# Designed miniproteins, single chains, continued (4), part 57

Each design is a single chain, and the fold is of that chain. pLDDT is the mean over its residues in the fold that is shown.

## One batch from the design tools (miniprotein)

Design m14095
Fold by ESMFold2-Fast:
Structure m14095 (fold): chain A 76 residues (1-76)
Amino acid sequence: SRNEEILKDIRANKTLLIGLVVEEVKLRNLPKTLEVVKEIAFKIVEQMFGVPREEMSEEVLEEVEEIAEEAYKKLL
């Protein structure tokens, strides 16, 4: 399915996606809160894979949240 392919691509590019989230938060000087970092992570994944959050499977949602949590730790 589309979500299975997206999940594989997210997992294959996890380090890159974490870096993009960290860079975006820093470049825009956004508040370093988990909520803001999660919103940036979802926007990046939505733009990269062309899938709106509402169409993401539970497994995809969980992977994006893990990326956000790892990016948040790097911003502390």
Scores: mean pLDDT 87

Design m14096
Fold by ESMFold2-Fast:
Structure m14096 (fold): chain A 85 residues (1-85)
Amino acid sequence: SEADLLVRMAIRDLKELSKKARQIVYRALKEGREELTDEELEQLAKDSGRTPEHVRGFVRNLIRLAKSDPEAGERLLKELEELIK
C-alpha cells in the first residue's frame, strides 16, 4: 500500500540519522506532537544535512500518517523503537 511505502521510506531515512536524532523523532511520534522545538529542529537538520523546514515537514507528515493510518503509525513507532535501543 501507499502507507507501507511511506513507512519503509521513512525508516530508511531515519537509519541515516544519529541515535539522538532518532530519539527526537520517536518522542514526537509517540506524543503526536507536530511542533518541534528549535533545538530539536537544529539537531535533526544538522544530522540529516537538510533544512529545518524540510525536517519540520518530514516529522509533521509522519505524525499525520500515524493519525490517518494508526496501523502504519504503530509499525513506524515499533521499528523506530528498535533503532533507538
Scores: mean pLDDT 85

Design m14097
Fold by ESMFold2-Fast:
Structure m14097 (fold): chain A 94 residues (1-94)
Amino acid sequence: MTFSEEEALKILTGAIDPPAELEARIRAVVAEWVAATPAPRLPEEALVRLALAIYVGEQQGLSLSEIGRIVGVSKSTISRVRRALGPALDRALA
């Protein structure tokens, strides 16, 4: 799946909704990870939002620092989510 730079930025800022199929796939990956993870530090809905932002932002060549800045989270938070969910997202969305 490919996005234009303008479309990706609108998704990241919440100006438009992501494609329903993409959100559903990311939500499924997050739900599986949460079910397997004792006491996750972030709510499931926050993890879905951050995983979506990482996927869309990386497709545009954005750094984790830039993605974090756009969505209003620290570099530490976004890096932790990428480390936790990245391999599962890469497999599910390939």
Scores: mean pLDDT 76

Design m14098
Fold by ESMFold2-Fast:
Structure m14098 (fold): chain A 61 residues (1-61)
Amino acid sequence: SMEDEIIETVKKAVEELKAAGLSAEFIRLFVEHEIKELEKQGVSQETIERIRKLAEEVVKE
């Protein structure tokens, strides 16, 4: 689905930033910026919350 493609895209971006050694703080700022753009595009709150949870799980590891 479109939502699954969006989630996968953000996941790959977050994993790449983490692999590049960027801080958890930077990655969180990146994710919040991406979320604001997705909200402007009409992406559902359910998808937004899934993105937030996934990003925190990647950052936490």
Scores: mean pLDDT 83

Design m14099
Fold by ESMFold2-Fast:
Structure m14099 (fold): chain A 64 residues (1-64)
Amino acid sequence: EETKRLLKLAGEGLDKLADEYASQGNYEEAVEYYRRASRFYELAGDTEGAQKAREKADELEKKL
């Protein structure tokens, strides 16, 4: 259970980092970190967080 909490925190950290890159117009980096965040959310069992991160990545990929 503790491992899932740490994985979720890692996903949240990567998601926040991706948001910062996206706000700077650095879409390639933002997509990479959203994809990583999504994976950590999946490992944590956070399906909602994983979906949200994937949608953000997909939306930014359309701008590349």
Scores: mean pLDDT 84

Design m14100
Fold by ESMFold2-Fast:
Structure m14100 (fold): chain A 66 residues (1-66)
Amino acid sequence: KVEEILKEQAEVIKKLLETSPKTPESEEILKLIDEGKYKEAIEKYREVIGMPEELKKEYEKKLKEL
């Protein structure tokens, strides 16, 4: 299910942001995750911070398995 894939991806992003310096952008993304707005959080992470290649490939693979 799309919802489960988005939630798993958001959990990975949350862990990455928790180990990074806090910025207004990272705080906004963490707030979106806490609100269950996983798609918006993933999109902001991609646009503002940039998604690591490893995480991007895993996300694309999971989307193809739908």
Scores: mean pLDDT 74

Design m14101
Fold by ESMFold2-Fast:
Structure m14101 (fold): chain A 75 residues (1-75)
Amino acid sequence: GPSVEEFFKEVEELIKKGEEYLKEGKLEEAREALEKALKLIEKGRNVYGLKSPKLEELEKRVKEGLERVEKAEAE
């Protein structure tokens, strides 16, 4: 399977992409990127047993990004 380092890089890239799309007002693309990141984080915890402060920080960033998308879509 993917290395822990490759896993974190993939999650970080999806979060950055989602944050960029959100900044550009591309709400659907932002949501899709952030939802993919969240699913990977959940798999990292539940399937690979990952426990890390970095993983918790990334999960917080994803959840904050998704909340921003939801609020923007509601306006």
Scores: mean pLDDT 81

Design m14102
Fold by ESMFold2-Fast:
Structure m14102 (fold): chain A 84 residues (1-84)
Amino acid sequence: SRAEALARLDELLAEARTVPEFAAEMEALAGLAREWLASASPEEQAALVRLMEEVLATVRHAPPAEARETLATVTAAVRARLAA
């Protein structure tokens, strides 16, 4: 459900916020992701959760430059979907 997707997103983003180098970027992405979830289909809800799990893995384990590039790319993709 959308409520379950939102709860999972909040869990993933809270975990990502433990990486202080990316706090501002994660907060920006959190706002956009919540906006997308408000109107998301069940398929989009599942896809967003999977996307956020991938972003969290990258933020935790990749070099800082790669993590920043991934955050910028994902944030741009979410903005593009909201603008459509």
Scores: mean pLDDT 78

Design m14103
Fold by ESMFold2-Fast:
Structure m14103 (fold): chain A 62 residues (1-62)
Amino acid sequence: KETLRRIIEELRRQAESLPDPEARKRAMEYIDKAQEALDAGDYDKSAEYLLEARNVILEAER
């Protein structure tokens, strides 16, 4: 739980720094879904959404 919260905070900071507003919006949408899943106790779904957010961030930094 605490590890997922830390990852959410870190990815949120990275997403906010993205120059592309569309990529930023998409990454933040996945991060928000990950937070909702975490709050619901669905750790697997939270981790999946965090992977999607990370992929969006990595693509935007190419």
Scores: mean pLDDT 80

Design m14104
Fold by ESMFold2-Fast:
Parts: structure tokens; sequence; C-alpha cells
Structure m14104 (fold): chain A 87 residues (1-87)
């Protein structure tokens, strides 16, 4: 699915550069442009805007927990949770 593909790309980007967690959370709060986040994620600006729109109403703490779980815990479970948020 497109949602699973997007979740996988976000997590792959985080594994290469964990600082993307802070950048993503700042983008959700309007502090960073979708264009800047798109460059960091390796996604199109339109796909990144879609991701921001899906996640903006989710508590920042919940998103942060999923992203940390992807790096330090159960990556498969984190992918499943992120895919559900993007659906």
Amino acid sequence: SLSEKNALKIIEALKKDPSIISILLEALNGGISSKTLAQKLGLSESTTTYIINKLKDVPTSEIAQILVEALTGDEAQAIEKLTKLLS
C-alpha cells in the first residue's frame, strides 16, 4: 500500500539520520517547511505534505514514541503503527 511504502521510507530515512525525528516533529508544528522535510526524507513535496496532513492532528508524543521505537525497539511494530496513522 502507499501508506506502508511511505512509512518504510520515513523509517529508512530515520535510520540513516536520526536527527530527522526532530525535523519531522518541528514540521508538524509548522516550524519547518514541507520542502525541507521532503529533502530529508527523500520524498516528493506533495507526498511530504500528505504525510504532514495525516500526522498533524496526532499527539506529538505518540509520533515521537513510534519513531524512537523504529530506531531502538521493534521496527516492524513501529512500521505497522505509522502505516495506520498514514492510512
Scores: mean pLDDT 84

Design m14105
Fold by ESMFold2-Fast:
Structure m14105 (fold): chain A 64 residues (1-64)
Amino acid sequence: KKEEEERKKFLAEVDENIKRAQELGSKISLAALQARKDAINKGYSKEEALEVARKTAVEEAKKL
């Protein structure tokens, strides 16, 4: 099924987005993307990883 391929592609896209966020200096985006990558590496689903990223973005925004 597509799930394995999609997970691998999802990780590659997150890595690319992390580099872009670093170049832009967006600490909220960078933290959210790193949290998403970490969740995927821990075996979370794509949806669970996105939820972790959203929560991380909200918490980082509160610290601004």
Scores: mean pLDDT 75

Design m14106
Fold by ESMFold2-Fast:
Structure m14106 (fold): chain A 72 residues (1-72)
Amino acid sequence: SMEEVEELIDRMRELARRLREVDPEAGLEADVTLGMGLIAAGVGKVTGDIEFGLEQLKKQLERIEELYREKG
């Protein structure tokens, strides 16, 4: 659902913000990863393939969570 997409984006933004405070390089990588997720979510919305957007956001969130475990 769009609500799930919004919740994933909010979580990714929060983790990216925290990463930027402790490791600016990791924070930049998280911001780029978030950007890719946002592009995929936008494509999903425009094409009506919400599942595609949701799947891509989940993958990008996993990448940011791994960065946070290593650098946060």
Scores: mean pLDDT 81

Design m14107
Fold by ESMFold2-Fast:
Structure m14107 (fold): chain A 66 residues (1-66)
Amino acid sequence: MRIRVGDIVEMTQDYEAQEPEHLSLKKGEKVEVLERVDLTNVLAKSMETGKIGIVPVSYLRIIKRV
């Protein structure tokens, strides 16, 4: 599955931030993809809190495309 900038994605499971720049999110939380950082990570904004941080692509499922 190819995640794109502007997609709304949902956490498939809880993610605990591994590094200071990462975003901790719970299963079911929705985030907007702002940028693709590398092959395994995106920069995302929480739809609930507005917090921005890095999240692994493997934890995400596309809910809505731009």
Scores: mean pLDDT 79

Design m14108
Fold by ESMFold2-Fast:
Structure m14108 (fold): chain A 90 residues (1-90)
Amino acid sequence: SEKDKEAEKLRDEGLKALNEGKYEEAAKKFEEAIKLGGPDDVDSLRNLGSALLKLGKYEEAIKYYEQALKVEGEDDLGLQTGLSEAKAKL
């Protein structure tokens, strides 16, 4: 669908911003991707959590890491590590 294509484009732009250290831009792109692609977009949820963690937005990072973990399952070590780091900052 058109929404799925736009969500994919936003994910790609978000990942590019994340890799360039543009964390606020990355977070915005991943938030927009989730709104279009739906709440089960694990890649966007994971990367949004990471961008928010880098921005010091720990409570928000926890929210998105927990959402990603609910979809993916509890065996994702990267998600568990990010979640633990964010929780330790509160």
Scores: mean pLDDT 85

Design m14109
Fold by ESMFold2-Fast:
Structure m14109 (fold): chain A 68 residues (1-68)
Amino acid sequence: MSREETERALRNGIEAARAGQAAAGAAVAHDLGKSGGISPELARRAVEAGQAGDAAAMAEALEEALRA
C-alpha cells in the first residue's frame, strides 16, 4: 500500500470514528495493520478502542498513525 493510500484510509477512518462509526474505524485500523501501512501497536490500540466503544481514543490512535 502506498503512503498516499494509507493517508487516505487513515483520514477516512478518523472521520468515521468522529461520526461514531466505531466498526468502520476499527476495520480501517485492522486492514492497515495487516498491510503494514501503520505500526501493529497503533492498529491494536485503535481496534481495542473500537471494541470498548471509545471513538475518541480510536480517532487519536489513527491521527497518531497519520502523523508518523
Scores: mean pLDDT 78

Design m14110
Fold by ESMFold2-Fast:
Structure m14110 (fold): chain A 95 residues (1-95)
Amino acid sequence: MEIELSDEQMELAKKLIERFVELARADPRPLTPEEQALLDYLEKVLKDPNITREQLIEAMKKLNEFLRAHRDDPRVQRLYDEVSRWIREEIERKA
């Protein structure tokens, strides 16, 4: 299954990842080791000028799974809805 992303779809994905990074950094609660590892990975993805479409898709899938597991937080729920919509429209609909 070959998945192609337009530049607009890649920019939307980067904005969603950026919103998660901002949310995680603004949270006064200590991050879990799993949250910290995901945050470090996603920050690295955002700062990489050579990021591939495949790497961005992988980052979005990792973010979606994390947000799904933490949907009990109302702040996370909104971002989860937007990330899940991106996954459905850009990835799953081509399956």
Scores: mean pLDDT 75

Design m14111
Fold by ESMFold2-Fast:
Structure m14111 (fold): chain A 68 residues (1-68)
Amino acid sequence: SEKEIERLLEEAQRLIDEGKEVPDELLEEIARLLGIPVVVVRAAVAEAREFGLSFTELVRKAVEDIKK
């Protein structure tokens, strides 16, 4: 569900913002629910950490780009 996706994205964003490790199981679940490869979700975590960008926005944009 969309609410479940939002909850998982917010949990991952919170962990990133706190400088904590994001569990791979959380990233796998996000990828499964969005129907995108987990490597894309992992790349979004790395990019959010490196450039201080929103993980949630990066993932949402990746979904838009892949499903074009």
Scores: mean pLDDT 85

Design m14112
Fold by ESMFold2-Fast:
Structure m14112 (fold): chain A 57 residues (1-57)
Amino acid sequence: SLLEQAEEFEKKAEEYEEKAKELEAQGDKLAAEVEEGIAALLKAMANYLRKLAEEKA
């Protein structure tokens, strides 16, 4: 379902945010920024899927 896909994207976004924090701690600012960007994109996709699911309900 759309809600299940949104939940998967939200979970993956959380994983990328954790990776970004680890990279920042190691001083790899560029890699951290990339991981943060991926997390932001996943959250945006999850929000879109949640809106579609609400319209379908």
Scores: mean pLDDT 85

Design m14113
Fold by ESMFold2-Fast:
Structure m14113 (fold): chain A 54 residues (1-54)
Amino acid sequence: LDEAIEQVRAELEKLRSELEKAIKNGDTEKANELQKRIDSLERALAELERMKAR
């Protein structure tokens, strides 16, 4: 679980960085795609953290 949580957090950090770049560049289509991926990974992270807590 710890390794999976770290991997998801690292991926989220990368995607958030790319999202900021897409927003600054006005690439709305890319920004929307990245936001959807971030939302999915945030849900996965929340579930992994819940599993670790129980």
Scores: mean pLDDT 81

Design m14114
Fold by ESMFold2-Fast:
Structure m14114 (fold): chain A 55 residues (1-55)
Amino acid sequence: SKKALEEALKRAEELHKEGYTELALDILDKAIKAFESKKDEEGVAKLKEKKKEIE
């Protein structure tokens, strides 16, 4: 779970830096949904924060 969160955040940041912002946002949206289903409030908060930074 923690490793999956770190991987999602890293991949989204890398895609955004490369100019693939729409793909980065899609990855974050899918990760948010997955972490919400697991009731991982901290993971959801971090993913939403990264999404706001990219938007």
Scores: mean pLDDT 82

Design m14115
Fold by ESMFold2-Fast:
Structure m14115 (fold): chain A 60 residues (1-60)
Amino acid sequence: GEERQKEIKEAVKKVHEGQSSNPELRAEGLAKIQAVTGAELSPSDTVEEVTRAVVRALTV
């Protein structure tokens, strides 16, 4: 739903903002994306890879 899509956008934003300077924020974003979408994500994945996985999970 729209609310879920908004939560995913916020989680992706946290991953992006935390990528280089805040590992806790990045980990929170990744955990939320995994919980909402069921996508298997690694801490080593790039923001682009995370975004693509989220888009795929939402459009299936």
Scores: mean pLDDT 68

Design m14116
Fold by ESMFold2-Fast:
Structure m14116 (fold): chain A 68 residues (1-68)
Amino acid sequence: ADAADRAAGARNRPDAPVHLEVPEDHVLSEEERAALRDLIRRARAAGNRIVLAPGVHPVVREMVAEVE
């Protein structure tokens, strides 16, 4: 209850969640992979929540797992 109250009482977090929706059929370039890895690393370092779409590309899911 106390933890739920704290979470519910928190204003819209300044660290807005990062939504990743790269489709699994998308062919990722080396630059796109580097940019995504950098984005994920920075988001995790800043404490931002990463939300993955149900059909997100496996490479993106692996990148998030690497940083976690």
Scores: mean pLDDT 67

Design m14117
Fold by ESMFold2-Fast:
Structure m14117 (fold): chain A 80 residues (1-80)
Amino acid sequence: SAAELEHLKEGLEVAERDAEELLKRAEEEPSPELAEQLRRAAETLLGHAKKLEEAGFPELAEKVRELARRLEEAAERLEE
């Protein structure tokens, strides 16, 4: 339904903005403390991706999973 999609999008948009801010911070001001924040953001995005897939939006879910993977990779780089 439109209301269900709207609700899912609202939470997703916040999570995506937070993720992009963390990725930018990891590039501009890298610190080991960001690794945990990046992993938590990735976990949140994976939760949204699962809900989107269950709601019938697998292509959007895949894009969200790709963003989560970028966060995990950034976290790994900060811990090396």
Scores: mean pLDDT 83

Design m14118
Fold by ESMFold2-Fast:
Structure m14118 (fold): chain A 81 residues (1-81)
Amino acid sequence: VEEFERRLKEAEERGDRQLAADYHVGIALEYAKQGKADEAIKHLERALELDPDHPQAENVRKAIEALKAGKFDEAVKALAK
């Protein structure tokens, strides 16, 4: 998580919204693996805000739905596609 947070700051400093969205997805995956649904959801929602046309946008939406239902394994599977 710490490594992704560092890379996220670098992407934000460069103004690279697409790259920042990618790192938010990576951070969310790590939080989902730790069972931290609220943190994972916040990062996934931020990723969609930064890049709504992201290649993984559909998988991100599915992961948010799974996390809200407490289905961590389904969320991790969706994000690992």
Scores: mean pLDDT 78

Design m14119
Fold by ESMFold2-Fast:
Structure m14119 (fold): chain A 99 residues (1-99)
Amino acid sequence: EVQVVESGGGLVQAGGSLTLSAAVSSSQPLLVEWVRKFPDGSEVIVGSGVVAPGGTYTLSLNGLQPGDTAVYYAVARPADDPSGPRYWGQGTQVTVSSA
């Protein structure tokens, strides 16, 4: 079974930066997307990349604003099949403080 393990996130001040990392377990190359998910169920892809078997996709978020506060999810799917099964990470909280 494909597993997606997220790391990174946390509290950052407005204008700051952080790094999100998604480690995937698979025998196949996967396309990994980082998705910002809103309470209404809408999603915005903030970064994507193809990862080799057992690899990690790392995304740098820069110039963060309070409006970027959300739970971010790494979503993996087969790189050669955009309609294939999707595997979701656990969700990573990002909080951007204006204080």
Scores: mean pLDDT 82

Design m14120
Fold by ESMFold2-Fast:
Structure m14120 (fold): chain A 101 residues (1-101)
Amino acid sequence: MKSWKELLEEFVELMADEVGASPEVKAELLEIVRNAKSAVEAISNVGALVRARLDPAAAWRFLRRLGLLVNILAGIDVEENLATLSPEMAKLAEELYEALK
């Protein structure tokens, strides 16, 4: 089983690519995940960097997906939230949910 860090890195990478984040911003986001002590810390710090570094439209799209992940990890409307993500993101979110149980 992949660690929560590996799964969250892959999820953040897919989100960064989908919103067209620069390679520099993408590298900073991945570094936040690598250095975090918990998934909650990683998600909070990723959200903060996104708000600070991305344009409003890209930040909104990224934060929307991050919010879907947070709801899934909290067990809130899991099927509906998974259906809203891309198949690749949904798979990673489901694996993250299992890894954090």
Scores: mean pLDDT 86

Design m14121
Fold by ESMFold2-Fast:
Structure m14121 (fold): chain A 88 residues (1-88)
Amino acid sequence: MEEAEKLLKKAEELTKTITDPKAKKLAQESIDLARQAMKSKDILKAIGLILSIIGLGWQGEMEGILPKEAKEAIKLALEAAMKALESL
């Protein structure tokens, strides 16, 4: 859990550097979903939240709007959510 919090803090710092509003929103939503996964004690709910983060990353890639900072922030949020699932 502490490792997941460190990943999210790094994602939050990267998100602050994103200038594109749409990319920043996708990164922020990914972090919010990861925080929900970390608070969830339900394996199926945690899996659903992880899939939602993957969906946001896919949407941003298809729209061509993700700078490297947004890609890394979404990746870190996904890793934090997966760490939360492993702790259940």
Scores: mean pLDDT 84

Design m14122
Fold by ESMFold2-Fast:
Structure m14122 (fold): chain A 92 residues (1-92)
Amino acid sequence: MAEEARKKLTEILKKLGYSEEDAEKIAQLAVDAVTGKISPEEAIKRAKEETGFSEEEVRVAMGAAYLLLRGADPEEIEKDVKKAIENIKAGK
């Protein structure tokens, strides 16, 4: 389940134009945060240090990981993540 959610989130982020390395890193950090292996604050710090993701983008990834772990449809999550990231980049 956690590995499946990580893989699905990685593919979603890659489809949105993020690099494979950033997508894999963010997907792992998001899954680890929502499963309680690391704090959300630690996940955000590492994401900002190791990738180009903003705090808001990392929070979107954590929300997506949570929903994917609960069996949400990856295609619906892809649409929601794309919309959320577009809103963040538009200053919303």
Scores: mean pLDDT 84

Design m14123
Fold by ESMFold2-Fast:
Structure m14123 (fold): chain A 92 residues (1-92)
Amino acid sequence: SMELEQRFQEAAEALRRAGIEADIEVRGDTVRIRLRGLSPSQLAGLALFLIGLELNGAQVKIRIEGDELTADISGLTEEQMLALADALRGLA
């Protein structure tokens, strides 16, 4: 959805304004996230949210290396995609 892509772009822009390096790619029901510069509390909160998506049927692959978090997420419902975009924006 064009609207979903725009919502994720808004989240990425908010994160970048907060000093977080943010790359977010959306393709259908799949989202790829790469973030660098998250605080420990932001990283923990995002990781817990992503685990929640997996418990609710999404396929989630998380990689944390130093100050960088990469997540590959697939099988997302539209409601889960909106919640993810809002959660990412809320980190800023």
Scores: mean pLDDT 86

Design m14124
Fold by ESMFold2-Fast:
Structure m14124 (fold): chain A 92 residues (1-92)
Amino acid sequence: MAETIQAVLDMARAAIEDGGTVDAEQEGGTVIVTLRGLKPELAVGLVLRAIGLQLDGHGISAELSGDTLTITVSGLTEEEAARLVEQIQSLR
């Protein structure tokens, strides 16, 4: 799970560095991260990274709609989820 959290933080940083925006919200032990304003090449790269983590058994999924990528992280404790949201919000 720590590897999934770190990967999601890296993806959020990449989106911001490329001029996009990031939001995160918590639903119990699930965190929904929304990355907006993504360039096509970055969006594809981030989707493939999320799929790779999911295939390796990590509690992560990704959905791309236009230039917006929604990453769902599940299987967290409520404390881990709250911490991830706080860390993502600090990247704004």
Scores: mean pLDDT 83

Design m14125
Fold by ESMFold2-Fast:
Structure m14125 (fold): chain A 89 residues (1-89)
Amino acid sequence: LAYFLLGNIYAAEKNYPEAEKAYKKAIELNPNFAEAHFELANLYHLAGQEEEAEKEYQTALKLGYAPTPLAKSIEELVQRSKELLQKEL
């Protein structure tokens, strides 16, 4: 849990390498943590690593991450994260 939250904080600060490490640590401790896979997919997408983002997104779906219309949630989350980062400075 703590590593997952740290990943979110680092991602908001544009500290992508630390965010990636934190999300990967959360997944290492709980490989079935669908939300961590989902956020890692978002991070890879923000970093321009779309192939890796797709793999993590598919893993989150396979693990049954809710809510049901997950694709729209990912689009909105990516859009909002990008907007926040652009307006941060």
Scores: mean pLDDT 71

Design m14126
Fold by ESMFold2-Fast:
Structure m14126 (fold): chain A 65 residues (1-65)
Amino acid sequence: MSQEELDREVKEALAIMGIAILKRIAENETDPEKREQLKKVIEEAESLLDQGRYDEAIELIKKAF
């Protein structure tokens, strides 16, 4: 496995974990406006993950915190 492949796998795992954390935060969010914003970020991040755009997914997740 090359360093490039390893880095890609790590980024994928980070994106998956970040989305899981955001989903948990959204479930516990009492502000309906903030919850809706988190859901939109989750949906966009999941779309980026499905496209293999892990760096963009991670950056989007980071902006949500």
Scores: mean pLDDT 81

Design m14127
Fold by ESMFold2-Fast:
Structure m14127 (fold): chain A 67 residues (1-67)
Amino acid sequence: SLKEKAEKLKEELEKFKKDTQQFFNDIGLGKLFIPTKVHPLVLKEQKQKELKKLEEEAKKLEEEAKK
């Protein structure tokens, strides 16, 4: 159902948030390479925008399911 899809998407988004934070922590520890042309803060902002967009879509799916 749309409601179940929205809940699963929210779970995936929360995991993605945790993974993104861990990714930046690993970069700080030198475990991961960052392209010299892209600043870590820019990557973080891009990921935050993507997450917010997906969260809004998940909310829309829940509202559709409630109709």
Scores: mean pLDDT 68

Design m14128
Fold by ESMFold2-Fast:
Structure m14128 (fold): chain A 91 residues (1-91)
Amino acid sequence: SEPVLYRPDPLLMEILRKAGATKETYTLGEIIEYVVKYVRDNGLLTRVGDEVYVDFSGTPLQDILGADRLSAREAIEGIVRHLEENGERVE
């Protein structure tokens, strides 16, 4: 079966475009890959003690995720939730 395609909302699309995305619709896997690229390209990984977090204070990701800092897993879960609530399924 073909994967489900999503059209991201404008806020998430801004992140994807900054990561080099050029399409209008994406699989969930492609969206996660572009968000990971955005985090990497902007140096958003931070260390607090022995833990590694994504620090997105002052980025559009802060508005999407409603937090300043999350673990990588929590950030992915938040992106999925945002996409399901604000994006549209195409297929």
Scores: mean pLDDT 82

Design m14129
Fold by ESMFold2-Fast:
Structure m14129 (fold): chain A 58 residues (1-58)
Amino acid sequence: KVYRAVKDVERTSPEELTLKKGDIVELVEEVDENRVKVKVIGTGVEGIVPKDALEEIE
């Protein structure tokens, strides 16, 4: 599944990703109720982001 960042996200731990609003990411796995591991399309960088920062586009 493919998601788009709806807001800027700042990395607060080494496992997290910094995202800019409009970045396109692919779901890798669900971590918990509020967080997912994603891969940034284009760069291939993976990390954890909050689900509320993403909208599903495919």
Scores: mean pLDDT 81

Design m14130
Fold by ESMFold2-Fast:
Structure m14130 (fold): chain A 71 residues (1-71)
Amino acid sequence: PRVVTVYFAPDTDLAAAAEIASKVPGVLSARPVPERDAVELVVEESTSVLEIVNTLNAAGFKSRGVSSAPA
């Protein structure tokens, strides 16, 4: 598994963003990280970060940046 952190503008509803992200296939868990204006995802190796970001953008949650690290 891989940890993907998606960053948003301040005042983003991070709990709603995490809920939407958790519905993407291959997302194993999603957690809001309000101190960083971010949502932290644990994903399978085969999961597309681009698909996650596009799903969030389509739902109205525009990403400002993404980082990825081994879980």
Scores: mean pLDDT 82

Design m14131
Fold by ESMFold2-Fast:
Structure m14131 (fold): chain A 57 residues (1-57)
Amino acid sequence: SSELKKKLLEKIGEILRAIGDILDAELAGDEEAVKEAEKKLEEAKKEFEEIVKEIEK
């Protein structure tokens, strides 16, 4: 459905933003900020996978 497609695009945006946050934190040498951004990325990836499973079924 178009609704699920929209949710996928939103999650892709969240994933890309989290990757940007990781890169910024690595450039700054802030290992704690890297870890926080990585957790955010994992959350967005899990939500993305759930939406994909909903589309496949």
Scores: mean pLDDT 84

